# Designs tried in a protein design run: designed miniproteins, single chains, continued (3). Part 51

Each design is a single chain, and the fold is of that chain. pLDDT is the mean over its residues in the fold that is shown.

## One batch from the design tools (miniprotein)

Design m9762
Fold by ESMFold2-Fast:
Structure m9762 (fold): chain A 92 residues (1-92)
Amino acid sequence: LSPELRAEIDAGIAEITLAVANVLIDKAEEYLKQGKREEAIKLANDARKLVETAERILDEVAPHLDPATVARLRQAIEEVRKKVDEILEKAK
């Protein structure tokens, strides 16, 4: 398996990981609207761990990826991280 193909597969795993984080974020926002702050905080923290995992994967494979793909994934990571912070702030 070429380094480029391994990087594409790992980038795909990072994308799926971020998609799961977004599902947890959406559910956390629902819980906040229902007054379930403890459940929202738990999901936001779980999403943060997924973002950290995606970031580690991307950092490892970035040298073997198209720069446009790296930029897109870094932006997606930053957007999810921002949403996590917003939920944790609202849950105070």
Scores: mean pLDDT 88

Design m9763
Fold by ESMFold2-Fast:
Structure m9763 (fold): chain A 86 residues (1-86)
Amino acid sequence: MLEEVEKWIEELRERYKSAEPKERAELEAEAMEKAAEILRELGFPEEMVELFERIAELLREATPENRERALELHRELIRLADEADA
């Protein structure tokens, strides 16, 4: 499982670097969905898992409003990670 996840993450990063903006949104949604699955399996807080799931949903619906909302939620994830590290 771990080796599969690591390889998948590497492949996503390479695809993301060369992707068009619309494709990047789809790849980000896939990454967020997979991250939510992994975090849930590892017993992370539901609030964090829900943020990943919401970001994925917004990115799947490729509208300007949804992209702005996804960015806000992504910033919230960074804030929570920083607080946990502090």
Scores: mean pLDDT 70

Design m9764
Fold by ESMFold2-Fast:
Structure m9764 (fold): chain A 92 residues (1-92)
Amino acid sequence: SIKEARKKALEEIAKALGLSEADVAFIEAAGLGDLARMEELLPQASQAAIDLAYEMARYGGLREVEAFLAAQGADAARGRELYREAARIYAA
């Protein structure tokens, strides 16, 4: 299924970018718009996970998630770099 393919792609991206299991869970919560779950996972999330989730939310039109991550100090430039690398890995 598309959901299973996306999860596998995220796991491959996480491995390549050095993201933890907690980082993956945080990015998944962000993709679902689950702000409550993101708040629970935030203390375990790396800056890279926050930055990447921010760019993914911006591209996905998830405005509430984007605003939450901006308030948490997401680096838009770093997020774009990580998203480009993720897109390259996904396309390969």
Scores: mean pLDDT 83

Design m9765
Fold by ESMFold2-Fast:
Structure m9765 (fold): chain A 84 residues (1-84)
Amino acid sequence: MFVTGPVETPDAPPEVLVVAGSSEEDIREAIEAARAVAPPGAVVRLRIAKEGDEEAVRKAERIAEEAGFEVVERTPDGLVAVLK
């Protein structure tokens, strides 16, 4: 039988988690911060602090695409994007 031990080597691309406020300025700041620390190919998971704010999620999607990210998933509280 195979035994699943602890994962000691990175087996997935690095992830960056960023939490943003609902304003366009807060979202832009969060996305720029994520872009500054994320290596190419990293998965960036952006969460809006106010859950269920669809307008903030829509703004985040547009701002992320403008900043050079590819949005791969939209969630009720944010999005998942990859730095090209």
Scores: mean pLDDT 74

Design m9766
Fold by ESMFold2-Fast:
Structure m9766 (fold): chain A 92 residues (1-92)
Amino acid sequence: DIEKKLAELRPKVEHQHLTEGLEDKPPFLVYLELTTRAEILYSQGKFADAYYLLLTAEYILKKSGNEKFLERLKAMDKESYEAFLKKIEDGL
């Protein structure tokens, strides 16, 4: 459950700052922005922040009714996405 993982991570990250400036964007653009921010944070060694943003991006896209689009994206780049997520989780 993504919501449970997000609730567990919120006390460990400055979640309001990490998601700043996205309130008026369409869900797909929020997804792209959050994943871009996550890649930058991962490169800086901020694994908890990066993981929080990846989970938030997936949660927003899923809740917007775009689960099929998320699954298609994962299928196109499954190994890279899974490897990136695994490295972030292991860095926590």
Scores: mean pLDDT 71

Design m9767
Fold by ESMFold2-Fast:
Structure m9767 (fold): chain A 100 residues (1-100)
Amino acid sequence: ADTIEALLTTLTGGRKLLGAEIAAGVLDIRTAVGIPVLQDVSPSLRFLLANASILVAQQQGEEAAYRLLEVVGDALGLSAEDIETLWTLIKANLDLTVEL
């Protein structure tokens, strides 16, 4: 939640969202937070998006994480192939997490 809030704050120039608000509005996040104004996706933004998706998967499950990646990635102009590549890396990271 906090990392997603930090990511969205960075992307929106200081707008904060609570994790519950993100979960409720993930489908409309591109309009709610102004993400559609971002056209260029830097490697840093891809890295932050991947990290945010990993944290969403850990807190809210993989379906919520994939939905966030799909909506935000599409809004940032990522192709379906790029989104699937990032999701594959996210899934690999989750599969390597050992619950102690």
Scores: mean pLDDT 56

Design m9768
Fold by ESMFold2-Fast:
Structure m9768 (fold): chain A 88 residues (1-88)
Amino acid sequence: DREELRRRERERREERRRRVLEAVNEVLEKKARELGFSDEEIEKIRKEAPTLEEVNIRLANRVHEKSDPAERVEIARRVQEVVEEVRR
């Protein structure tokens, strides 16, 4: 079938991945603010990181550094909830 199915599957997967990353990033930014990170610090991470995936990784690391184990579990739940919502 002339690769059209493969192209649509790739586009769908890439768009879904982007939406998931955007949603997860928003959860992490909100949590970072709750933990006392300034908007300037968050913006620096966004400017320094070359990709949205890298922004997500750096924000997650910063949030985890300031979080206890119970808080990390709660963050993981919120991330999972948002991922599920994006899949609807």
Scores: mean pLDDT 79

Design m9769
Fold by ESMFold2-Fast:
Structure m9769 (fold): chain A 94 residues (1-94)
Amino acid sequence: SKLEEALKELSKLGTEFEEKKKAGKVTKDDIIELMERMLEIAKEAELPEEVLKYLEEKIKQAKNAKTVDEAAAVFERALLYVASVVQELVLKEK
């Protein structure tokens, strides 16, 4: 299903972020790119408009973050929220 594929893609984003973080190579631009990919995953999965608007606002917050750590915190909160929404929708399909 689109939702199960979205969970898989979101998991990949989380893994890519953690690997870059462990390597000490994560940049603010990397975080913004991951968040924009998260928005595309949400659009492909046809998630509710409320979730899309939430992600657009979180991308703006990450772009305005003064540090990489602040941008990373925005990304982590957004990923957790979107993954929770997708997981709940997957459970409703069963």
Scores: mean pLDDT 86

Design m9770
Fold by ESMFold2-Fast:
Structure m9770 (fold): chain A 82 residues (1-82)
Amino acid sequence: MPAGDAARGAELWERLGFGDRHEVDGEGGTEGPSLDASVLRRLSDEFLFEMLADPRAYSNLPDLGLSEEEVLDLVAYLRTLR
């Protein structure tokens, strides 16, 4: 799988408002599951990609409208949090 850009992923994460719903390393919202290092270590890069590419398959949520490159950027960002 081609590697994403973690800096682009961080910008996209903020733009989509995910930080307001998901706590990252003790920062951000508590409305969604915590995405700290302990949670992220349990998730594969492939699983994170699939969840972001088609969230409807996992949670009946609508498609996020993300391109493949944007999904890879988000996965790269989340991997910096391990």
Scores: mean pLDDT 61

Design m9771
Fold by ESMFold2-Fast:
Structure m9771 (fold): chain A 55 residues (1-55)
Amino acid sequence: MEALRLAQQLQDAYAAKDYDKAVEYAEELAKVAPQFESEVKATIAEIEAEAKKDA
């Protein structure tokens, strides 16, 4: 399942603090599963907030 693969890659990138890759996977997830677009937008906002704290 493509969406499951992208969700796993998103989590792995986020755990590695690779925020650029995490955002890329989130955008791809929204593209293949548009029903989760609102959830993906919330996730991107959380990634951006965490990146700002680490900066």
Scores: mean pLDDT 77

Design m9772
Fold by ESMFold2-Fast:
Structure m9772 (fold): chain A 58 residues (1-58)
Amino acid sequence: SAMERGLENGAKLPGRGGAAAAGMAALEDGSVEGVRQAMAAWPKGGRAGAEAARRGHG
């Protein structure tokens, strides 16, 4: 899925790719709550994305 690909790319660029992917997901959700949570985890979003892709296999 596109989400899996986004997480995988986040592992390559945890600072930019991961954070950007998290931000885009919040925008697509369109809710203020989603945006708020994405911003709160913005710096950690990159790391979480890299960690998720790193553990993912397939």
Scores: mean pLDDT 53

Design m9773
Fold by ESMFold2-Fast:
Structure m9773 (fold): chain A 66 residues (1-66)
Amino acid sequence: MRGRYRITALEDGAVLLADGTVLPKGTVIEAEVLREHEDGTAEVRDLATGQRALVDLSKVRLEPLP
């Protein structure tokens, strides 16, 4: 899956930034999906900051952008 999504964290730690920061439940980011992994995680890039993050797809809501 390649595309841009609004990603809502449904649990603490559903989104892990590349610097090791764990985002809390209720955090919303707008991100580009770069790669999906077989374990149900995805690498994304935050559209506002350019920061890479790892997302647990079972613990987030994805909404397509624009």
Scores: mean pLDDT 81

Design m9774
Fold by ESMFold2-Fast:
Parts: structure tokens; C-alpha cells; sequence
Structure m9774 (fold): chain A 72 residues (1-72)
């Protein structure tokens, strides 16, 4: 099931990103908010499930890059 797979993948990445943000002293809620928004989009637009999954992956990857940049 595409929706289930996309949601599970996004959650795993989100958990890792949130943990990294907290370790850096950043508010992990920002990372969680972005992941949660992506998950909400996946659920809302089942006809765009593939797109939503790609957006979720890109959003989480972008967040990870920002967190890494701050960490130097």
C-alpha cells in the first residue's frame, strides 16, 4: 500500500531528524511540524499519494541539510 509505505518512511526519517535537531539544541517541534504536515498531505490527497511521498522525502531531506549546516 503506497500510503502506508510513504507514511511509515516519513515517520522514520522524521524521528531521526527530530532527534538530531534536539541534540543540536534546536526545537525538534519544527522538524516534527514539517513531517506531520507532509503526512497530513499524504492522507488528504490519496490521488496525489506519489507526489506527497516525494514532497515528504524532499522536505525531510531539506530539514536534515539545514540542521547539518547549523552543526557545521
Amino acid sequence: HMLEHAEETARRIGERSAAAAEKLGRDPEQVRANVEEALDTIRKNKENTIKAFEEASKAVELIHEVVKSIAD
Scores: mean pLDDT 67

Design m9775
Fold by ESMFold2-Fast:
Structure m9775 (fold): chain A 89 residues (1-89)
Amino acid sequence: SLREIADRLLQALEEGLTESNGDKRAALQKVREEADRIAKESGDEKTRRFVEALLIAIEQGLLDGKSKEEALENARKYIDSAVEFYEKQ
């Protein structure tokens, strides 16, 4: 499901931020690696486009956040909006 994909990317973000002690660049790299795995597993263009939309949402959340906690909260909020939008289509 779209929510399961979103949850996998959020988990990668949280793990990346924790392992890197808040390094946004390292965390984003970990999210991109998980996104590549999901895209390869699915094999379909629709899932690939959805994953790309979530990557943009996560990157924006990281850029808008001033702390690790704020960045993660912003990313969750932006992802929730993207999931809701795609599930209504």
Scores: mean pLDDT 81

Design m9776
Fold by ESMFold2-Fast:
Order: structure tokens, then C-alpha cells, then sequence
Structure m9776 (fold): chain A 92 residues (1-92)
């Protein structure tokens, strides 16, 4: 599905050797989180939480800070399931 493809592209982007590609992957998720929600977007955002937690340990400080900012944004999301999942991830 298009959703599964988007999730895979994001995960591969976060593992890319180029810091700028990793930053752009997180920026894409942040923009999605700020856009109007749909069932497809919700699936992508939920699937992004664990990869974003892994990015908190990225060797690049800017990637770490952007991942933290994005997880904090998701923890305050209007959708209770997204907000709860991101909050629980940040407590680990």
C-alpha cells in the first residue's frame, strides 16, 4: 500500500549515511503531524514513533534535537492514540 511505502521510505531515510537526508526524513514526519489527520496519515505517524526514538541516539546533534522536537509535538497531538504512543515512547 501507499502507506506501507511511505513508512519504509521514512525508515530508510533515517538510516541514510547523509545527515541532510536523515534531517529531511524527520522534517517530513513533522510536516505530516502538523497537517490535517487522515487514517493513512495516522498509520504513518504511529509507525514513525519508534524510528524517531532511535533517532534520539543519532550521532548528529541536529538529528537528535529534531527527533526530540518531533516526538514532543506528537505527544501533544489532537489524536489521543498518537499523543499517548509518543508520550509513552518519551518516558523510556
Amino acid sequence: SGVDKAIEVFKQGLKHPDVEVRIKAIEGVKELALSPLSPEKKRILLAAIEPLVEALSDPDKEVQELAKETLELLSKHEDEEIAKAAKEALEK
Scores: mean pLDDT 85

Design m9777
Fold by ESMFold2-Fast:
Formats: C-alpha cells, structure tokens, sequence
Structure m9777 (fold): chain A 76 residues (1-76)
C-alpha cells in the first residue's frame, strides 16, 4: 500500500510540474496576444497555440484529480 501511494504521489508531482509548464506557456501567449493585438494574423496563430495548451492543461488537471482521489482512497 505505501509503495503504491509513493508511486501515485510521484505521478501527481510530475503532472503538477507539467501543469505549471503549460500554465507558463499560456501566460507567454496571453502576453503575446496583448502585444500583437492589432495584428489579426498573429493573434489567430497565438490563439490556436493557446487552445492547444488549454486542452493539454485540462487533460493534465483531470488526470491529477484522478491520482489525488486514488491517493486519498488508499490513505483511508
């Protein structure tokens, strides 16, 4: 049981690191949208990249929530 909890905690921490990286990328593109707001073609390219990172963020968050729930159930 303890070994399984440690593996899940490692996965949770790795997922958190990936979520942070994805959030930093989203912030970078959001700043780019403000800077290039008058360039419609550039804005469209940045929005497409942000949509991709948002989808990845949502997937990572969902998986981390599942891992956290499994850890909580194993600790009971």
Amino acid sequence: MEEKIKELEKERDELLAQEVETAVNLIHYAVGLIADKDDKEKVAELEKKMDGYQAESDRLTARRDEVKKEIEELKK
Scores: mean pLDDT 81

Design m9778
Fold by ESMFold2-Fast:
Structure m9778 (fold): chain A 81 residues (1-81)
Amino acid sequence: PLSPAERRSGLLDAVYSAVEEGLKAGKSNEEVLAAAAEVARAWLAEHAPGDEDARDFARRLLTWIAQELYNDPNFQVELDL
């Protein structure tokens, strides 16, 4: 099993790669965020099933990304993870 640090690192790498690829491909902020959320969901299902802390970290990571993409520090993300 992965340690909590390895789960956070793996989630960050997977989500960041999805964001970077989407932005390089010229996708909209909405498309980039949707792709990042799908990558986070898939990663959690495979590597951290039932891990509430990893899921909460993924939600916060996606919220931080959304706030940066939309330049809105109060942006709230409604995601099913």
Scores: mean pLDDT 79

Design m9779
Fold by ESMFold2-Fast:
Structure m9779 (fold): chain A 96 residues (1-96)
Amino acid sequence: SVEEKLEKLREALEKEDYETARKLLEEIKSLNDDELIRQAARVISEVALEKIKKKDYEGAEKLAKLALEVFKDHSHLLIEPESILGILDIKKYIFK
């Protein structure tokens, strides 16, 4: 089910199991469902924001880039991953 795929995606991202996460994202992409792609991007962004709160900026950047890479043909649905990269750029500037 769609809900099970999103739950497995969150678990894989939290465990830094990027191989499983990429596989799940490719499966989601293959369904060609804009709402599901938006939901997957939101899950990635939520996990990335939690990493930023823990000062894991490298982990957050990897997650945002993974979403942008897998869903490159659906870039109009990826506002939140792009916002994460913007936050990281600001933090890199302040903490130079």
Scores: mean pLDDT 76

Design m9780
Fold by ESMFold2-Fast:
Structure m9780 (fold): chain A 69 residues (1-69)
Amino acid sequence: PTIVASATVPAGASKNIDLDLPAGRYLIVRTDANGNTTSEVVTLPAGKHTLTVTNTGSTDVSVVVIRLD
């Protein structure tokens, strides 16, 4: 597994993460300020993608994108 992107999204904000990736499976991990994590596995074709992360909470959220393949 390789980290391909990471970002911090401030409270009440949205952030676009631009990616140029090989085809494969990716794990997207979101962590809030209380240490709660949510994760999602997505399968992407090769090329450019934009991941939009919206944080409607009152605290910062960290996002990490990990290549699984």
Scores: mean pLDDT 81

Design m9781
Fold by ESMFold2-Fast:
Structure m9781 (fold): chain A 83 residues (1-83)
Amino acid sequence: DLQPEDFLAAARRGEAMVAQVLADDSLSVEQLEEYLAKFRAAAEGLLAEARRLGVPEAVLEEVRAILDTALARLEARIAEKKE
């Protein structure tokens, strides 16, 4: 059975995956945009499932903050490479 801590763990795995993508300096803007789209879809799915299962608002907010911060880092890298 899924517990609230499973969603926090999933969010942290997502953060680690974004960090791994960002560690690869060889990735093109197009490849980074593909990863961004994929991670956004995964984040949306994770939050939708957590809401469906009635995860407490405090945990939802923490999950959202982790995911938003990770996605913002990827967006910033894309913006830097476009300059």
Scores: mean pLDDT 86

Design m9782
Fold by ESMFold2-Fast:
Structure m9782 (fold): chain A 85 residues (1-85)
Amino acid sequence: SESVTLNKEDVLEGAERRLKEGESVEEATLVKKYLTGEISDEEFAEELRELAKKEGIEVTELEIEAIKAIIEGDYEKYRELVAKL
């Protein structure tokens, strides 16, 4: 049976699909840039904070690390980080 755990390829395909459908375009673009290596970890964190700020949301360093972990397919790290929230 195929794994039901999200991996980098699944996340990238999801982002590309959202871009084609015109859904969450800014977020999908940011995720694609991060996964393709167009932006650094630091640039990703800064752009994510700016997107959250537009929505009136404050994002902590811990939340950014959790988002990076899930995008990279590191589900174990994601779960450990979320447990600290």
Scores: mean pLDDT 72

Design m9783
Fold by ESMFold2-Fast:
Structure m9783 (fold): chain A 95 residues (1-95)
Amino acid sequence: SPLDRMRRVLEEVRATENPSIDQLSQAALRVRDSVLELIRNDAPRDVLIEGFRIAREIYDRLSEQARKQGDIGTYHYFDGLASTYRSMIDYLLSE
């Protein structure tokens, strides 16, 4: 399932010591594609929430890595994406 693929990506990222921006960017692309598939398939709310939590963690890690490298533009872009997923989770939990 898309969620199982997202869980594997998160496990790979968490198992990697000091993942590079390239590694995190590839993880983000894989996670984005799986999120789109969950939405297209009208996945249940709990599945969407878990998927959005995984996406948020990947984007948070990516933004933090960019911040550490002094890439302010990339930091703001991915921090904005992480914040969007946080807001979507909060919205779904409020229903």
Scores: mean pLDDT 87

Design m9784
Fold by ESMFold2-Fast:
Structure m9784 (fold): chain A 87 residues (1-87)
Amino acid sequence: APLSLKEAVQKLVETIRKIIEEKASPEEIVERMKELREWLLENMDPSSSSARFFEELLEGLIRKAKENDYESIKKILEVLEQLLQDL
């Protein structure tokens, strides 16, 4: 079955937490986000609103990583953790 939005957000939260804990470089963050995007697109219905939402979110995270904006990445994590409580 395709991944639910909740499962996709859980995987992203786990990935961002690991990035922060490991103090990953911007280049490593970009690569991990690209790998996560490929994995999600293979397992999500590409016609769904959830897939579109998730693609835009990952593109934003990649941009913030390229800008060395760790503070924004941490804020996005907090928002995603709150979203998980509501899903």
Scores: mean pLDDT 80

Design m9785
Fold by ESMFold2-Fast:
Structure m9785 (fold): chain A 73 residues (1-73)
Amino acid sequence: SPVELARKLVEAIKKNGATEEQIKRLEELYRRSTDPLVRAALAEAIRVAKENKGEPSEETIRLLDELERAVRA
């Protein structure tokens, strides 16, 4: 579920942080998504990423990759 992946991504970002690259990728997903629940979850992830600067963990990168695949499916 894209919503579940976005929720897990938010928790990973809170722990280690994100860079502008992750924010840009999340904003691109937001623009391409049509599901209101997915868009809301992505908007929260973007906000959390902007508030938590840092080097992303391998888990954050993996979750973002999985989220991109789930939204494009």
Scores: mean pLDDT 86

Design m9786
Fold by ESMFold2-Fast:
Structure m9786 (fold): chain A 81 residues (1-81)
Amino acid sequence: EGEEGRKFMEDMELANRLVQALEKASTEGLTEEELAQMTGISRETVRRILDEAEKAGLVERQPDGTYRLSEKGKELLEKRK
């Protein structure tokens, strides 16, 4: 029950790892499986974080089903010092 804030903080760390991986492939995008392999995060967790990041406008789903870092997502990386 009190995990609401804790889960949010954890999701932020995972999202940062995912957006960094997507930044490297922002031109062609990455599948959920490729993101899981590159980041070491489980595929189910990657999918959930991608859904949240897409709702926040940080990543975009491409027509071929891959995900890429949005322009707003790149700005988030710049904010990381």
Scores: mean pLDDT 70

Design m9787
Fold by ESMFold2-Fast:
Structure m9787 (fold): chain A 81 residues (1-81)
Amino acid sequence: SLEELEERAEKMLENVRFAKEKHPDSPLILEAERKIEEAREMIKRGEDPEEIEKVLLEAEDLLVRAILELDINDLPVNPAV
């Protein structure tokens, strides 16, 4: 549902904001932030949940890569949906 996707996007943004505070110039973190904002705009427009999910998965992949590359060990844990 769009509500579940919005909750997921908000949680991902929390992690991105935390990572960005520590690494403000990381291309991976900045791209992940952009993808999450894109997904949030799609949610606001009531677009196809499958397309929104795809964008959020792309953002999640970028964030995971940033965590590994930058040795980020203290990000908030994403709560179970």
Scores: mean pLDDT 78

Design m9788
Fold by ESMFold2-Fast:
Structure m9788 (fold): chain A 64 residues (1-64)
Amino acid sequence: DHDADTATLREALRHELERHPDVRSEEFKLGVIRRISRGADGVVPSDTPDTPEIRAAVESFGGS
């Protein structure tokens, strides 16, 4: 991607999730996604992993 922000966000999401393989709780993963992707203004990058957790997280804090 030529969009550094999109590529960075996607890699940050994956990296943060893999950084805590011992903690595979849904709440933890959702929290990490919310923390990182909240700067996306509720927009899901095209290369973002297509999971219900990521989509729900972006939509959740993107609304308010």
Scores: mean pLDDT 49

Design m9789
Fold by ESMFold2-Fast:
Structure m9789 (fold): chain A 60 residues (1-60)
Amino acid sequence: NEFSNLLNKLKDKGLEKEASQIETAIKNKDKKALSEALFKINIMDPELATKLSVLISRLL
């Protein structure tokens, strides 16, 4: 699915820790951890961060 594809793109860019943080934050409904992970992703790839943010807002 689209969310899994975006997480795989993060891993391909060396952002595997951030991808893992997003998955854990969604499971725990931890908006602060989610925001922190997205901030780090935005520094490296703003477009990918925006796409993830939009999809995650639909899951929460």
Scores: mean pLDDT 81

Design m9790
Fold by ESMFold2-Fast:
Structure m9790 (fold): chain A 86 residues (1-86)
Amino acid sequence: SKLEELIEKAREHGVYIAGTGENSLFVRVPKSELAVPVEEIKPGMLPSEVLTGRYAPFGEFADELGFRIEAVFSNSENVYLTLAWE
């Protein structure tokens, strides 16, 4: 499935998996690997527009599989992203 492929790509690139849904992946990434400030992350954005640095290949792969940002929340060090496909 698309979700299983994205899980494997997350593990390959050292992306922390916080959980999964039916069509979604919950990931934790450091704020340093964000291409934009957390407050600018909106539902519907492409993962590759949000992720940079060492996590950029993961974001690009998520785009190719049809995943988009569905939800975001953050603490002082990290951001938690929900990536989902339609």
Scores: mean pLDDT 86

Design m9791
Fold by ESMFold2-Fast:
Structure m9791 (fold): chain A 94 residues (1-94)
Amino acid sequence: LEEEFREHRERALELLEKAKELLEKKEKREEALEELSRASEELGRAAELAAKLSRELARLAVFAGASAALAIMAIENPEAAKKAVEVAIELVRE
């Protein structure tokens, strides 16, 4: 459970960092959207596992997933999307 949660969290963090970098390049928006979608899926899996470990961890995973989803919706506004990704990264790390 803890190892599985850690793996999904780690993959989500890597995908969010890649998405942040891609959002700085206008020509890479489609790739950023793909990485954000994958990060959102990994955070969803982490949230399911976290719910079995503790309430607080489940809340953090849900908030991080929501931030990633907001970044997907804000893809046409790269600055807003980048800020949402930064929030998701911080929540995943904490």
Scores: mean pLDDT 75

Design m9792
Fold by ESMFold2-Fast:
Structure m9792 (fold): chain A 62 residues (1-62)
Amino acid sequence: MKSAEEAIKRLKEFAEKDPNVDKEKAEQFIKSVEEYLKKQDTPLTDEDIERLIEAFKEAAKK
């Protein structure tokens, strides 16, 4: 299991590396995920992290 911090870090790395990502949408998505995970305080599985990355790619497209 991995921490919420690792999930957020991976989302930020994707936002930096992918030129097809809209920066404003990416920041809004990451902020929403960070806020949600802080309230839950639950460790994430690798599957949960992959799902977040997939949702991020869809939500943050230009």
Scores: mean pLDDT 73

Design m9793
Fold by ESMFold2-Fast:
Structure m9793 (fold): chain A 83 residues (1-83)
Amino acid sequence: GEGEELAERGKRAGEEGQRFFEEGKKLLASGDVSKILEGIGLVLRGIGLGYEAILLGKKAIELGNEEGGKEAIELGEKAGAKP
């Protein structure tokens, strides 16, 4: 159903966001100005995908997929977003 589809989309967004967020944090720790600037962009992209994951997860819960929606929200939080 739609709740399962939204949860899967949210989980994919959260997983992708987490990858960008973690890579961005590594670049921020590099001490290289060029890498730090790239890292800022990746952190922001990760956080944006994390918010997408949280919004999709909340909608999945509203549609009756509480387990999948909660998983999407948790992945969004790992990408640096707040629910």
Scores: mean pLDDT 89

Design m9794
Fold by ESMFold2-Fast:
Order: sequence, then structure tokens, then C-alpha cells
Structure m9794 (fold): chain A 68 residues (1-68)
Amino acid sequence: EVPISDFLARVQAAAQELIAKGRRAEAVDLLSRTNEAIEKAFKEGKTTLSDSVVKEIEALIKKYLEEA
């Protein structure tokens, strides 16, 4: 499990890097998917994201940054 605050900081850093590389659409998609995961966690009364969800979003970050 990963604290939402720590993971959100990581995702925001990746989104900012994508924007700097002209990949604004990918940055918006990344933030949208992360927000959906966070909203689901809050509905479940959680302050952490599961390792599987974190790995899925981290794979997306890697894919988008590799393509940028």
C-alpha cells in the first residue's frame, strides 16, 4: 500500500514533465486516471492505494515518458 499524498506527488511530477515535453493530453489522462483511483479509495474509506493500482499507474507513467 502507498499513501495517496506520496503517490499524488509522484504523479504530479510526472504530469509536469509530460507538459514540459509537449505531451499535455497524456498528462491530463494520467491525472484523470489517478483521480479516479483516489476517489474510489476515498469511497472505500482508505487513505492508501493498493500496490496493484500503483503499479498500473506507474506503468502508464513509464509508457508516456518513454514515448515523450
Scores: mean pLDDT 81

Design m9795
Fold by ESMFold2-Fast:
Structure m9795 (fold): chain A 98 residues (1-98)
Amino acid sequence: SRAEELYAALEEELIALGEKAVAEKWSLEELLLRDADLLLRFLERLAEAYPEVAPLVEEARALLEEFRRAVEARDWARARALFREFGAVLAEIVERIA
């Protein structure tokens, strides 16, 4: 399915980004901000492929933008809470597409 293709592409990009972070000695903050950018692009592609989940994609996007702000502020407790909420919305998107 298109969802499986998008997920596989995201997995490859996340692994490559992690390898680059180790090689170039990125900070945790830098890695997490780059991860958020990848996830935002993934959400955009997902909304294009599945317009029916657009409201959930917008909710997930808003949570990722708040997560980016928490990471920039180094508020790790808030960042963890926001990423957990993001994961719950993403799980609902997957359930609706599957």
Scores: mean pLDDT 86

Design m9796
Fold by ESMFold2-Fast:
Structure m9796 (fold): chain A 59 residues (1-59)
Amino acid sequence: SLEEVKEILKKYGVTDFKIEETENSIFISGKAPKDLDLEKLAKELQEKFGKRVGLHLTY
């Protein structure tokens, strides 16, 4: 669900985020801390939702 995506993003310190969900993908834009582990975030989202993840983050 979108709420679970939001909770994961908040856990990783992502702010000002926008989420677009399609049948096969989740696209996320926002601001991230410079020390954010992008691979770990993407893996957690993929494992939980079974969809492709696109991340468009600024630091």
Scores: mean pLDDT 79

